# Designed miniproteins, single chains, continued (3), part 102

Each design is a single chain, and the fold is of that chain. pLDDT is the mean over its residues in the fold that is shown.

## One batch from the design tools (miniprotein)

Design m11536
Fold by ESMFold2-Fast:
Structure m11536 (fold): chain A 104 residues (1-104)
Amino acid sequence: SEAEKYIEEAKEIAEKEIKDEKLKEIVLKLIEAYKEAMEASLTSKKEERLKLAEELTEKLSEVAEEYEKALKDPEYKEPLEKVNKKLEEAHLTLVSEKHGKTLE
């Protein structure tokens, strides 16, 4: 899936461009949680999708302060924006696949 490729590219950006090991681990965990939530949106029952969305929200809340602090750091802002862009591209690709639209 092209969506999976964008998720892997987001992971590669985090791994290569985020020098702080603790922040890198947090970002990689968020990418994985986001991937699980997106995939569930296509194949799982509504109740399961709601549970995964709630779990993602809780995980994001736990790391929100550290993530927001990193976004204010010029050194990490650019890598984090690149990661967010790749996750957005992955989400848009999955939506296109779900609605039968061409990926071109």
Scores: mean pLDDT 70

Design m11537
Fold by ESMFold2-Fast:
Structure m11537 (fold): chain A 78 residues (1-78)
Amino acid sequence: EVIELSDEDLERLEALLRATTEYLKSKYPEYAAQLEQLEQQGLEVIEKAKRGEISSEQFVEQLTALQNQIEAIVAEAE
């Protein structure tokens, strides 16, 4: 299956990801390196989606996995 998200939607997701990880890095600087790595992984997934290199199912699965990893870091930090 092909990804039906527009480039504009993907740009909004990219901006949200950057804003979220920037906020978390400022709040939990001891986890900054891990958060930056997750940010880069998320940006790569979005770029692959823009190029049509991954399916909608793969896109959702990979973003969900990244979200779970970010949530785990926040839970550990608190």
Scores: mean pLDDT 78

Design m11538
Fold by ESMFold2-Fast:
Structure m11538 (fold): chain A 74 residues (1-74)
Amino acid sequence: LPKPNSEEELRELLAGLSPTQYRLFVTWMVRELLAAGIISEEEAQRILAAVAAGERDVELFKEAVERAAAARAA
């Protein structure tokens, strides 16, 4: 799957994912963000717990992705 280049592309991609695919995508992204030092271990655990509980609109995950985009742009 091509990686999204914009917020709109990311929204379209996420809307097309099954619950299982969404969980796997968020899990992968959270690991990458944690490894890059963009989020704390506590934030990572909270995001993963929310997704495991069936949440599809995790605020902490959105904030983490926005921080990653800002860091990459700098």
Scores: mean pLDDT 72

Design m11539
Fold by ESMFold2-Fast:
Parts: structure tokens; sequence; C-alpha cells
Structure m11539 (fold): chain A 63 residues (1-63)
């Protein structure tokens, strides 16, 4: 299965990785899924007491 692997850099903490499935991208649109992933990463960073950096790495991987 092809998935988008999004890696969000966090200031002072390990990076946050979020996966978006091909089915989610096809159903909801890639841009909408990326916005949800950013929101999830921001919530995770906030819980860790860290700040999300404006750098996101996108990779397409087979699982």
Amino acid sequence: MRVAKLTFEVEGAPPITIYISEEEMDKNGFAAQVQEAIKEAEEQAKKAGAKLLPHTKVEFVEL
C-alpha cells in the first residue's frame, strides 16, 4: 500500500511522523489530509511542550 509519510520538525524535540494512506488521499484530497496532519502534529507538539517548525518533509513509501 502506498502512503504519504509526513515528517514535521519540532524545536527541541524529536520529529513527529504522520502517515496518510492512498485511500485517504483519494477520498478526501491530498491538501485536506495534509492540513489535518499539520493540525495533529501541532497538537502533539503542544502536548510535548515544544514548537512545530515550518519544515515538513513529504515521502511516498510502500507499506
Scores: mean pLDDT 77

Design m11540
Fold by ESMFold2-Fast:
Structure m11540 (fold): chain A 63 residues (1-63)
Amino acid sequence: SMEEKKKKIEELLKRMDELDREGTRAVINGDYERVAQYRAEVERIRKELLDLGYTEEEIDKLT
């Protein structure tokens, strides 16, 4: 349903925002293993957003 799609998008966007904050913290702390893990999860979320009908331009505005 449209509501289920919207909820999934909201969850993905919230997770992306969390990863941006956590990734910045990991860089400051020199935790490059965690940085690599966060980058991998960001790429997974980008793919899911594309599958849900987002464009690359729309995703870029969120990061």
Scores: mean pLDDT 82

Design m11541
Fold by ESMFold2-Fast:
Parts: C-alpha cells; structure tokens; sequence
Structure m11541 (fold): chain A 87 residues (1-87)
C-alpha cells in the first residue's frame, strides 16, 4: 500500500539521519523486537546479540534493520518510527 511505502521510507530516513551510538541502536532494536513477531523478531534478537558481541558494527546493524523493516506491517512501522524519534 502507499501508506506502508511512505512509512517505510520515513523509518529508513530517520535511521539514516540519526547519528546513533552503539547503545542507541541496541535500545532501538530491543524496543522494536517487542513489536515484531516470528522470524522478524528472531532476526532482530540475533542482530542485538551480534552487535553486543562485536560481530557487527552499528552501520552494518542499521543496514540489516532497514532490510528487516521491509517485512513490517503499517502498525509495526508506526511504532518503529515512534521508537526511533525518542532516541
């Protein structure tokens, strides 16, 4: 839908514009994991662990989150935008 495409583009732009620290990207992913379900939730939890263990950089985590957000519905995207705006 057009609404989903607009929300996705807004979320990606916010992730790109926010100069997120390691602690901030972890907090973002932890909050977003609470609104995700199934395989998307598992992918986010793996990203949190990989960043904490130093296996992934903040920039790599951002790129992977942009990919994961493609699977989000309209309600999940709205919540993700609210979470990132509060960082």
Amino acid sequence: SKEKEELYRKAVLLIKKKNLTKDQIIKFMEEVSKIASGELKEQIEKLINDVKEGKLTVDEARKKMVEILKGFNVEQLKKAIEIIEKL
Scores: mean pLDDT 88

Design m11542
Fold by ESMFold2-Fast:
Structure m11542 (fold): chain A 73 residues (1-73)
Amino acid sequence: ADEEMRRAQERIAEAVERVKKLGDEEAIKKALEIIDKGVARVGEYLAAGDRAGAVEALRETAEEIEKLAKETE
């Protein structure tokens, strides 16, 4: 549902801000690549009418950025 997608988007935004605050240029570049791939996947699922797939793709994107932030710390 829309609330779940919104929460996943907020989670991604928070994880990106954590990576940015670390000041690691390589980590920032990797986070942007993860976002670009995640956005493309979400768009494909939404175009197919698969909201569950879109939410899953957003969650996976958030998890990858959160892992990157933790590994960069």
Scores: mean pLDDT 81

Design m11543
Fold by ESMFold2-Fast:
Structure m11543 (fold): chain A 76 residues (1-76)
Amino acid sequence: ELISQEQRDAIIEGKEMTPEQIREIAKAIFEILLQISKDSGVPLELVVKKAVETLKEAGLDELAEELERIYEEYKK
């Protein structure tokens, strides 16, 4: 697994992160979302959208923006 429960909890708590940490964690989250989409049959677009909305609701706007950027690059 690419991201630990402790890392996810730290993000949810709104702890300060470096741009490199945000990028690494967003990439790990994206890979988890890809797996969820494959396992559940839910379209990746919906899984990513829900994750982005959840992060924004938690006040993690920078992480949500990086996750959206990774998804846009993936679509290209």
Scores: mean pLDDT 76

Design m11544
Fold by ESMFold2-Fast:
Structure m11544 (fold): chain A 71 residues (1-71)
Amino acid sequence: MKVTLIVSAEGEVDKEKVKKILEENGAKILGIVPVPGRNALAVLAEFPDEEALKKAVEALEKEGYKVEVVA
């Protein structure tokens, strides 16, 4: 399953930390780009299933990130 995640934070978004959390939850990272006009990253990722995606989003939110899923 291929999705785009918009990951934001109150401060700087740590790209390497976001990548690590996603990969630890089954994501294959296809690309990461800054979102124009926002303190946010657009992460293009492939997940094996919807449960892996849900766990990855929950893991990012637990670390203080806000996550928007764009299918």
Scores: mean pLDDT 81

Design m11545
Fold by ESMFold2-Fast:
Structure m11545 (fold): chain A 64 residues (1-64)
Amino acid sequence: SAKEEEILSLLQKLEAGEISAQEAVDRIMSLGLSRKQIVQIILELVRQGKISVETAAKVLELLL
């Protein structure tokens, strides 16, 4: 979906050092998804190898 593609784009920018983890979280939260939906999308992107476990951990600790 367009929201999943946006989350992937933001997390890839975080991996590239273009944005902070807090900026990534703030932008992801602005998409209007629940925390549960955001967590599931992030875990799926890790399973697909599209983002690193380290990047996911930085974002997930801010989401709690």
Scores: mean pLDDT 87

Design m11546
Fold by ESMFold2-Fast:
Structure m11546 (fold): chain A 77 residues (1-77)
Amino acid sequence: MDAAEIEEVFRAVLLGNIRLILEHQENVEEKMEKLRREARELGLSEEEIEELIREAREMSEEEWRELAEKVRAAALS
């Protein structure tokens, strides 16, 4: 897997996790804080983290389904 492919899978997993937190509405603030902390440890900037959160919130149901398939494929690999 090349670097671009790894980054895309990582981004898809993060975006999927953000979306799941938002959809389930359970301990959202605590889960979001934990995710922000983990993303910072992985080298993401605050700007990149906020952009992913915005993208997850603004995502259509169809876009979310496509992302969920991508995350599932990565998790099963």
Scores: mean pLDDT 72

Design m11547
Fold by ESMFold2-Fast:
Structure m11547 (fold): chain A 82 residues (1-82)
Amino acid sequence: SDKQTQLRIQRVVDVIRTMQAQIAQADPDRAAGLRNTMIGYLVDEYLSIHDPKEQQRFIEMLRSILSPATYQQILERLQQRS
């Protein structure tokens, strides 16, 4: 598959893992803020992808590694920016 897509996915996965670790150690208010920041980052990353097939692979990656609740929040945010 496309090397650029693979590098983007790996980078984004690393960011998600780092943010999830910070969220796990934060108090509830800070954790909510960090989750919102992560969601905004992931939405912006998705919207920066111009190839629909690459966007589909990206969303499938998000579905596989995020909680169902966080994944649904991303889908809602994407619908608002459509």
Scores: mean pLDDT 86

Design m11548
Fold by ESMFold2-Fast:
Structure m11548 (fold): chain A 78 residues (1-78)
Amino acid sequence: MSPRDLFRQVALAPEAVVDAALASLAGELPQDILDILRAGVRLARGQLDAAGEALVDLPVSTVEALLRQAAAAIAAAL
């Protein structure tokens, strides 16, 4: 999956769920990667809101797994 697709899937989750997943990753990932993840999710969220997409109730563990995949793809590109 592209990082864009991963961010789009994460952005479908409520902000509270995304924030919980990011907090879980804060001890594992460099701060620079966490900042990129936050920015990517916010950008994708804006795009989904413009398209009228509805939020999906995703578990924190699912959002965390998607964010881990996005972080790995970002790290490989740096």
Scores: mean pLDDT 79

Design m11549
Fold by ESMFold2-Fast:
Structure m11549 (fold): chain A 68 residues (1-68)
Amino acid sequence: AAAEAGKAAAEAARAAGASEEDAQRILDMGTQGNAEGTEKAGARAAADAGEGAPVVGRMSREASLAAS
């Protein structure tokens, strides 16, 4: 589930030393649970991370794959 993936990714990001803002962004992705909301949040994260995803983007992706 998107909410579970977002929660796990936010926790992993915090454990890795990511900022509170980054963790909140990932959590918002999951808590929406809507395809459109998730896509928009993912697009924002991708725009910020680009192809070289920062720690927060990397952990969000890994948690999403695990939840899928």
Scores: mean pLDDT 56

Design m11550
Fold by ESMFold2-Fast:
Structure m11550 (fold): chain A 63 residues (1-63)
Amino acid sequence: MKIDEAIKKLLSEDPEEQVEAARFIAENKDEVKQHPNYETIKKKIEELLKSPDPEVQEAAKKA
């Protein structure tokens, strides 16, 4: 997966796509930190920590 695909999935309203994207971000932290949209990614991860979906919450905590 490319980081741009992960951002698109992270911004999706689909919990399965959000979990997949958050896991990718957790595995690629150094590359994500250098991305121009890093602040947007960080804010979305913070929102996902408050998600009613337990799997989304767990994935966001690892990112």
Scores: mean pLDDT 78

Design m11551
Fold by ESMFold2-Fast:
Structure m11551 (fold): chain A 92 residues (1-92)
Amino acid sequence: SKIEELIEEMKELVEEAREKGLFSEEDAETIIKMLEKIEEAIRKGDRFEAEVGLSFLIMHLSVLKRHSENPEAKEVAEELLEKAAEIARLVE
């Protein structure tokens, strides 16, 4: 599904950002865990849990973007935010 493709793309972006030192290990692990919880909620058909998970993910990514001093890290966080917003539209 399009949602599964978006989640996998987001996981790949996070792992690449971690390898490049753009995201800390802790931030990368937190985002991946959030994505896995959202994926499980969607698989179970729990729309409310998926929406709550997406809200927390968007909040975390927004904070990460704001506090990142590296422009490349900000761009990755922005791309992740755009993909999270697309998932939110598809879950609706």
Scores: mean pLDDT 88

Design m11552
Fold by ESMFold2-Fast:
Structure m11552 (fold): chain A 68 residues (1-68)
Amino acid sequence: AKAELVVYSEEEVEIIGDGKIKLITEDKVYESDDGKIKIPLSDLLESKLFVDGEEIDVNKLPVKVVPP
């Protein structure tokens, strides 16, 4: 499985994967069947990322910064 990180701001980060995404944070679970999840950057820092059930290291994601 593959995923990338798109940074819009500290309030909005998007994870794009090539399958079903599940992101587990301290307070929340985000799930997406369309391969995209938008979350605050603060929720990403303590999270576990899964794409089609495979854990992906968030620190190894390709990062793209998008101007507002």
Scores: mean pLDDT 79

Design m11553
Fold by ESMFold2-Fast:
Structure m11553 (fold): chain A 74 residues (1-74)
Amino acid sequence: MEEEERALREAEERGQRAMDELRPLLPALEQIANSTPEERERLKAQLAREHRWVVTVVELNGQTIVSARPAPAP
């Protein structure tokens, strides 16, 4: 239980840091969601280059879902 609580605490701290980093990127992610497929590729590449985030765009049931996560270490 102690190890599980520590893992949850660490996950929460990492989540909070990721959210703090993601918050200034929300306008860019919204722009990607509302862009044409061609513009999405360019915006994804720019966001990854400038902010080291990997953006995934998925279309499900006619809805565009945009998610971002930190780029993996090289």
Scores: mean pLDDT 67

Design m11554
Fold by ESMFold2-Fast:
Structure m11554 (fold): chain A 88 residues (1-88)
Amino acid sequence: SAAAEAAGQAAVAAVEAAGARATDALNKSLELTKEDPEKGYRGATSIAGAAVAEMRRAAENPAAAPAADRLTAQVSDLLAQVKALYEE
């Protein structure tokens, strides 16, 4: 139905928006980790956890699952970069 298609498009848009916000915030946490490793990593872990939860909720609509999988991987990669700086 047109309503189901619109709901799927809205769910994809919500995942893309959540992923974009998390990516921006995690890049800022990456820079913060260079100055304050504990604060940067703690912040990054919180940001990544919140973003994954938000994207998972939107991906209850199956249309959003591919975008959620891709952006969850991107968020995990950024968190791994923050962790690598923290562990130096």
Scores: mean pLDDT 89

Design m11555
Fold by ESMFold2-Fast:
Structure m11555 (fold): chain A 71 residues (1-71)
Amino acid sequence: KKLEETKKGIERAKKKVDELAPHISPEAYQEARDLLKKAEEYAEKGDIQKAAVYSTAALLIVVGDEVERWL
């Protein structure tokens, strides 16, 4: 059930982005949300690889912004 696992991965990424929202810039949050929307679109089309790439990119954006604010 690769598609189901990919959808769960996207859901976990959405939760992480929302959890970090108070600790990141509004711009980083919006960019991460846009990337997650793309991930969901690709998952709906069955493109598991692209869905994973966009989901991962969203997480990298929010983690990177949080680290930048601490440095």
Scores: mean pLDDT 78

Design m11556
Fold by ESMFold2-Fast:
Structure m11556 (fold): chain A 58 residues (1-58)
Amino acid sequence: LVDAAKVAYELIRAGASLEEIAAALREAGAPDEVVEAVLNSPSYGAALQAIGDAIQRA
């Protein structure tokens, strides 16, 4: 999950869409629940929070 969070952060900095971020997270082996949370996030901040929460629970 730490590696997935790094990928997500880099994509957000590059201006990637939430769909592109979700696809990259899936490729990196993130759980489906995290991918779904990112896709349903209303903002980049919410997506990062969901990823951070998943890391803390892992």
Scores: mean pLDDT 75

Design m11557
Fold by ESMFold2-Fast:
Structure m11557 (fold): chain A 117 residues (1-117)
Amino acid sequence: SLIEEARRLLERARALLEEMRATVPEEVRPDVDRLLELVERLRELLEEMEANASDKEKLEKLRKEIEEIRVEMDGVLDRLAGAVADDPELRARLAELAKLLDRFVELIDEWIAEQKA
């Protein structure tokens, strides 16, 4: 299902961030920790969406909260990309993380459309 695939994308994002936390410079760990907190918030919102699949007003509110979290995440990702600009492996991992998060939002939008149909 779309919701199960979205959940797996968040699990992959969490795993990637935990691996990155071990390898990033000490001064950027707070930004990695913030991304881990934001991924956990996305997981909680996903569970709340699934529990409220028939409540269109609730789904709209939760989707807006996901959008706000994604805006904050993009700001943190931009800071991290600058901090690790000279590390090609960390840059590749940040790019992979961004793709996972973009795909997560696409799956959520597709799933919401199915609930409304």
Scores: mean pLDDT 89

Design m11558
Fold by ESMFold2-Fast:
Structure m11558 (fold): chain A 86 residues (1-86)
Amino acid sequence: EEARLEEYLRQLERTAEGTKRAAEQMSLEEQQRLLEQVLEDRKNAAKELAADPGLSPEEAERLAEALQRLAEEVAEHIRELIERQE
């Protein structure tokens, strides 16, 4: 399962980068809505990982930490884009 965890982490990182790139092409209003969505998804994802019976507590913790870090990076990037447009 370690290989699965590593692939999952890579997928999270790729998704985060894709979201940041997509945000760069958005309007100010779309960037604001995306920021709200990212923050809400962050809150819900931690609960979903904790409830996943396929993950050990240690695996769930590592995934939750990575997800929180990536969500914070994405949110910061979007905030910078919004600030540059204002």
Scores: mean pLDDT 77

Design m11559
Fold by ESMFold2-Fast:
Structure m11559 (fold): chain A 125 residues (1-125)
Amino acid sequence: IEEQIKLLEELKKVLSKILSLLEKIKKETELTEEQNEFLDSVITLIRNLITAIQRAINDMRKNNKPLSDEELLELANAGIAVLEAGIRLLEKLGIENPDLVKSLQELAELISRIKVPGLAPVPEV
């Protein structure tokens, strides 16, 4: 249980770092309305996943048991969705952001460490 909680806490840290980088891009970059809407959708997706992970950690600590395979798969798939959205965002913005690329790579590595049956292949960043 503690190893799973540590992995989820690491996922939250990387997601929070990605969120901060996206907020910086929004502040410092002249974006079209379409780019702003897509960026906001990715920010929302990340915030929702951070909330879901925190709830999962709280439930694990309260019940003193690991997450079910179904719960792990749901979180892992949400992580993959964030990765796919982040990759697409970089393409739509047409910018090079090495820090964001590195953070997405860290997220991909952490998701690949989730041992759950039925997990789809993690995208390469």
Scores: mean pLDDT 86

Design m11560
Fold by ESMFold2-Fast:
Structure m11560 (fold): chain A 71 residues (1-71)
Amino acid sequence: MEAGEKGIAEAERLAAEGDNDGAAASALSGSHEALKQGDYEGARRAAELAIELSTNPALRAAARTLADKAR
């Protein structure tokens, strides 16, 4: 499983449990790991999911930065 896919799967699990901020953090971590592995598509998808799940401005800003790096 690609790092981005793992982060997305964990984020979906946490969101289903009502932990949207934890879900966003997991998606953000998956995006970072995907970038380290050269998985730009996985990194972008995970970063976009983190933006969608979080209302925290700092976490959303970090996710936007990772999405930009994955372009």
Scores: mean pLDDT 78

Design m11561
Fold by ESMFold2-Fast:
Structure m11561 (fold): chain A 85 residues (1-85)
Amino acid sequence: MKVEVTVTVTLDKPTTALPTVTITFSDGTSFTATAEKLTETEFVARFTIPASLADLDYTVTVTLPASDADLKYTIDTPGVSPLEL
């Protein structure tokens, strides 16, 4: 079975390009997606993962263009605790 995971990224200010979002699970498995723009500061990345990974601890990393690397952001993933980076 597969699970759809949506990661919402909210930025402090607009960026010049779409963020890249990577989810890394505690077993070392990772998934990367380019986020879709919802607003000037809100982006969403969608992942389809095996259900066996859904119960593992994970880390979310947001990659911004070098010119925007100093932007502040928050992350929210449904079904798990929100992450603040």
Scores: mean pLDDT 68

Design m11562
Fold by ESMFold2-Fast:
Structure m11562 (fold): chain A 74 residues (1-74)
Amino acid sequence: SVLEQAQMTLQQLKTFLETYGDQLTDEQKQELLKAIKELEELIKNIDKLSDDEAIAKLQEIMAKVQEVLKKAFS
């Protein structure tokens, strides 16, 4: 389900930030924290969204996360 995917992604991002946060710039940390907040809001409001809307929001958040990680570790 989209809810399970969002919850797993949230946990993975929190674990990543705990493990690698010291290797990130302050700007990169803030972008990941913003993504975490957006995931928490998606999870909180998942029942108010269509499946298509929930999937689209998750994909947008994940795309931004991927850009941050690419810049941090490329």
Scores: mean pLDDT 83

Design m11563
Fold by ESMFold2-Fast:
Parts: C-alpha cells; sequence; structure tokens
Structure m11563 (fold): chain A 57 residues (1-57)
C-alpha cells in the first residue's frame, strides 16, 4: 500500500545517505528507480530525493 511505498522510499533515502561504496550507491539508485515507477505523492518525492543522493554518491 501507500504506507509500504513511503517506508520503502525512506529506506532507499537512508541507503543512499549511508552508501560508502559505488556498489552500495548503485543498489540505492536501482531501488529508488523501482520505487519511482510505483510511488505517488510523498513516497514519490522521497524516492526522487533518494535517487538524487544515490547519483551524487
Amino acid sequence: GDEELLRGAEGALRAAREATTPAMARTAQWGSEDLLRKATGEARELAEEALREARAA
């Protein structure tokens, strides 16, 4: 449900922020991209932020 997508997006953002290797950053990026295909509203905005941070890492 929407709550699960929001929780997933929060997890992806945390993973992006905690990424210390290129492999971890790529995993966070893929997770964020998958969420962006499904999420709307708040969850989508968080997934977009997670993707930006993963790409910057």
Scores: mean pLDDT 80

Design m11564
Fold by ESMFold2-Fast:
Structure m11564 (fold): chain A 92 residues (1-92)
Amino acid sequence: STPEARAAVLEAGRAAGVPAEEAAARAGWTLRGDGLTPESEAALLEALIALERLAANGLRDAAAQAEAGAAMERMVAALARDGATAAFELPA
């Protein structure tokens, strides 16, 4: 699938309130979390969406680059606050 299609699947999962691991799996991501809260799950999912949007733009969009960076920072902060961990792999 394309980055645009994967971003749309992730967004649909987020809107439906499914767990981050399930939303990620629907988009073809491998995601494993430990100790996740609803807030750290939301931050994780937003980071994956931002990365797919960045990939869709071929790294050409400065706003998409800035948003991906900010989303990753929010994710790291949320995981650290909650004492949670997460590992993920990009879709093939």
Scores: mean pLDDT 81

Design m11565
Fold by ESMFold2-Fast:
Structure m11565 (fold): chain A 90 residues (1-90)
Amino acid sequence: MTVVSTVSRNNSKTGEPGSGTSTWVDGKPVHVEDHYFASREDVEKVLEQINKALENKENLVVFNPYDPSRPTVKVRFKVVDGKVEAEEVP
């Protein structure tokens, strides 16, 4: 059983640290929230870590540092063909 989680700031409006959480068990989503990132590059780095952990069957918690620079990107993670992908949310 492989458990991978990511924790990041849920939004730029409430300012709550670590309020955004998503968790996958054996590549299947069990909890998914919206996540704010400073850039698309930060999203890609987190996706790489999540997918590498799932591929290697490693338990991992990825903490996503939030830089309050603008603009921010809001994403929701989903599973497509056994791989975690990020979808931009309005």
Scores: mean pLDDT 71

Design m11566
Fold by ESMFold2-Fast:
Parts: C-alpha cells; sequence; structure tokens
Structure m11566 (fold): chain A 67 residues (1-67)
C-alpha cells in the first residue's frame, strides 16, 4: 500500500473530518485490507485512548508492511 492509498482509506472512514478513527472503524478498515484486526489494533492504539489519528494509523500500516 502506498502512502496515498493509506490516506484515501483514512479519509474514507473519517467522513466528518474529525482527524480520528474509532476502534470499530479501525477494525473494519483492517478487515477490508485483509489484516488481522486485533494485531493491527494493538499496533495502532498503543496508548489505549480508543482514538487513532492519521500519524498512528500510518505508522501501524508501515509496521504491518514490514511483516
Amino acid sequence: LSREEILALFARYDTDGSGYLSREELMALAKELGLDPEEFFKRADTDGDGRIDFDEFWRAMEEVSRE
């Protein structure tokens, strides 16, 4: 996945422009990409806040791509 594709996915799920994804939205996105939702969620939500901004999302995508 390119950075532009990751941006497009984030924007699709962040339709109200809040700049954050909920845990449910992130899980659904991970399933759409064929990723393990629990593993992806664990990588993205390290602080347990339950809100994932674009920087956290992008880093999680990079880490998963290394595997």
Scores: mean pLDDT 72

Design m11567
Fold by ESMFold2-Fast:
Structure m11567 (fold): chain A 95 residues (1-95)
Amino acid sequence: SAAEAALVAEGRARAHETRAVADLRAGERASFTLSRYVDGRKVEVRIELERGDGVLRMRIEVRVDGELIFEVEGEGEEGAEEAAREAEEKLKEIE
């Protein structure tokens, strides 16, 4: 769970640093995928950003060996940041 939380935090930082949150225009999408092996299993975090009708949406999916174990979605820049924080906190609680 700690390693999964770290991947989510890293993905959020990359999205913020690349200005994907700020620079997306209506109808544009950006995605980031981070993967690591944790205890012999492939942990993959996918972060998708989409600006539909001028509203930013962020979707975070966590997969282990291809199985979706967690997803969360947020709307607006503040909602997207809240979704990323919720994902990080929730993954830290799963052991």
Scores: mean pLDDT 67

Design m11568
Fold by ESMFold2-Fast:
Structure m11568 (fold): chain A 89 residues (1-89)
Amino acid sequence: DEKLEELAKELQEKLESSKESLERFKKIQAEAAELWKKQPDNEELYKELLKEIYGISEEELEELRKNPDDFELELKIAEKAKENLIKKT
């Protein structure tokens, strides 16, 4: 029935939204890793940019660096980054 289809669509939209947030965060993380490889001495600039754009703290970046395969931590930080982007826009 229509109500079940609406609920399924809403759940799918929420999953897609979470996936988009994670993909955006991974893109930024990849760009940041590339900058770090090119300018390893410029780590402070990279950290400052992430802090200003996404409001991600140095502690949170250190945790991600130590646990690159921690998907739950990555999702949590991605959601925080998403909220900070919406707040700044």
Scores: mean pLDDT 63

Design m11569
Fold by ESMFold2-Fast:
Structure m11569 (fold): chain A 68 residues (1-68)
Amino acid sequence: MLKELLKEYGADESLITDELIEGIYKVTNGDEKKIREIVERAKKLAEEDGVPITREHIGKALVEVFGG
């Protein structure tokens, strides 16, 4: 699911690693809603920059979803 969402949102295949997938599942504890929020926020950040989703965009999305 997460791997498919990242592909649908235009993430580069080199970014979609088992390590990244595992990291996101660990941080979200498998919460599907949180996973979707992270991917959607990362997509918005990438669209603002006019580039495909990068690790930096995912990092910023994680801070915004969990940081407060």
Scores: mean pLDDT 76

Design m11570
Fold by ESMFold2-Fast:
Structure m11570 (fold): chain A 80 residues (1-80)
Amino acid sequence: SAVLAAARAEAEAIAAPFADSTDRSDPALQAAAAQAFRLYAAAARALGRLELARRLAEFAAASGIPALEAAGREALAELA
């Protein structure tokens, strides 16, 4: 679906800096990625794109990046 593809593309873009294992352990980079996710998710919600926001949060929660996973789980709780 277009919504799923868009959410995946944005989640992959946010996670792209973590492709290297060294970057994945950087707490500053993790915090920046979580903030980027929060801004994008907030924009999607403000525009009424609730399915996009939910799918983005699902991908963040499953990302394997601790700060992004925490942000994704928080967003999913707010959307429930």
Scores: mean pLDDT 73

Design m11571
Fold by ESMFold2-Fast:
Order: sequence, then C-alpha cells, then structure tokens
Structure m11571 (fold): chain A 65 residues (1-65)
Amino acid sequence: GSVSKMIEHLKQASQEDIVPLSKLLLKEYRSQAQLALNELLKNVPLNVQQQAELQAFAEQVAQES
C-alpha cells in the first residue's frame, strides 16, 4: 500500500495501536523503512519514546532487507 493510505490509518489509531501499526508500515518498505518513517514523522504526532522505538525498528528492518 501507499505511505499516504497507511498514514490515514495511523491518524485514526489509538495510542496502544499507533506503534504496532507504524511498525507494519516500516516492514512494508523494507530497505526504504527510513523514508517511510520520515513521512510518518511529518504527518503523525508521536511522543519522543514512540519516535525512538520506531527509529530503532526502521534501522532493524533496513538491515534485514
């Protein structure tokens, strides 16, 4: 799916679901997970702990791809 479509889902997500759903977006992009994370950070309000967790996850996904 497109980043834009996934971001629309993330804007509707609960605080408990926002990180797991964001991780699904990052997995979809594989080696381009950092690009997907950059678009997510522009469009979805995330606290500093959520940003740190998603940054670490994006780096792991890119390395595994």
Scores: mean pLDDT 77

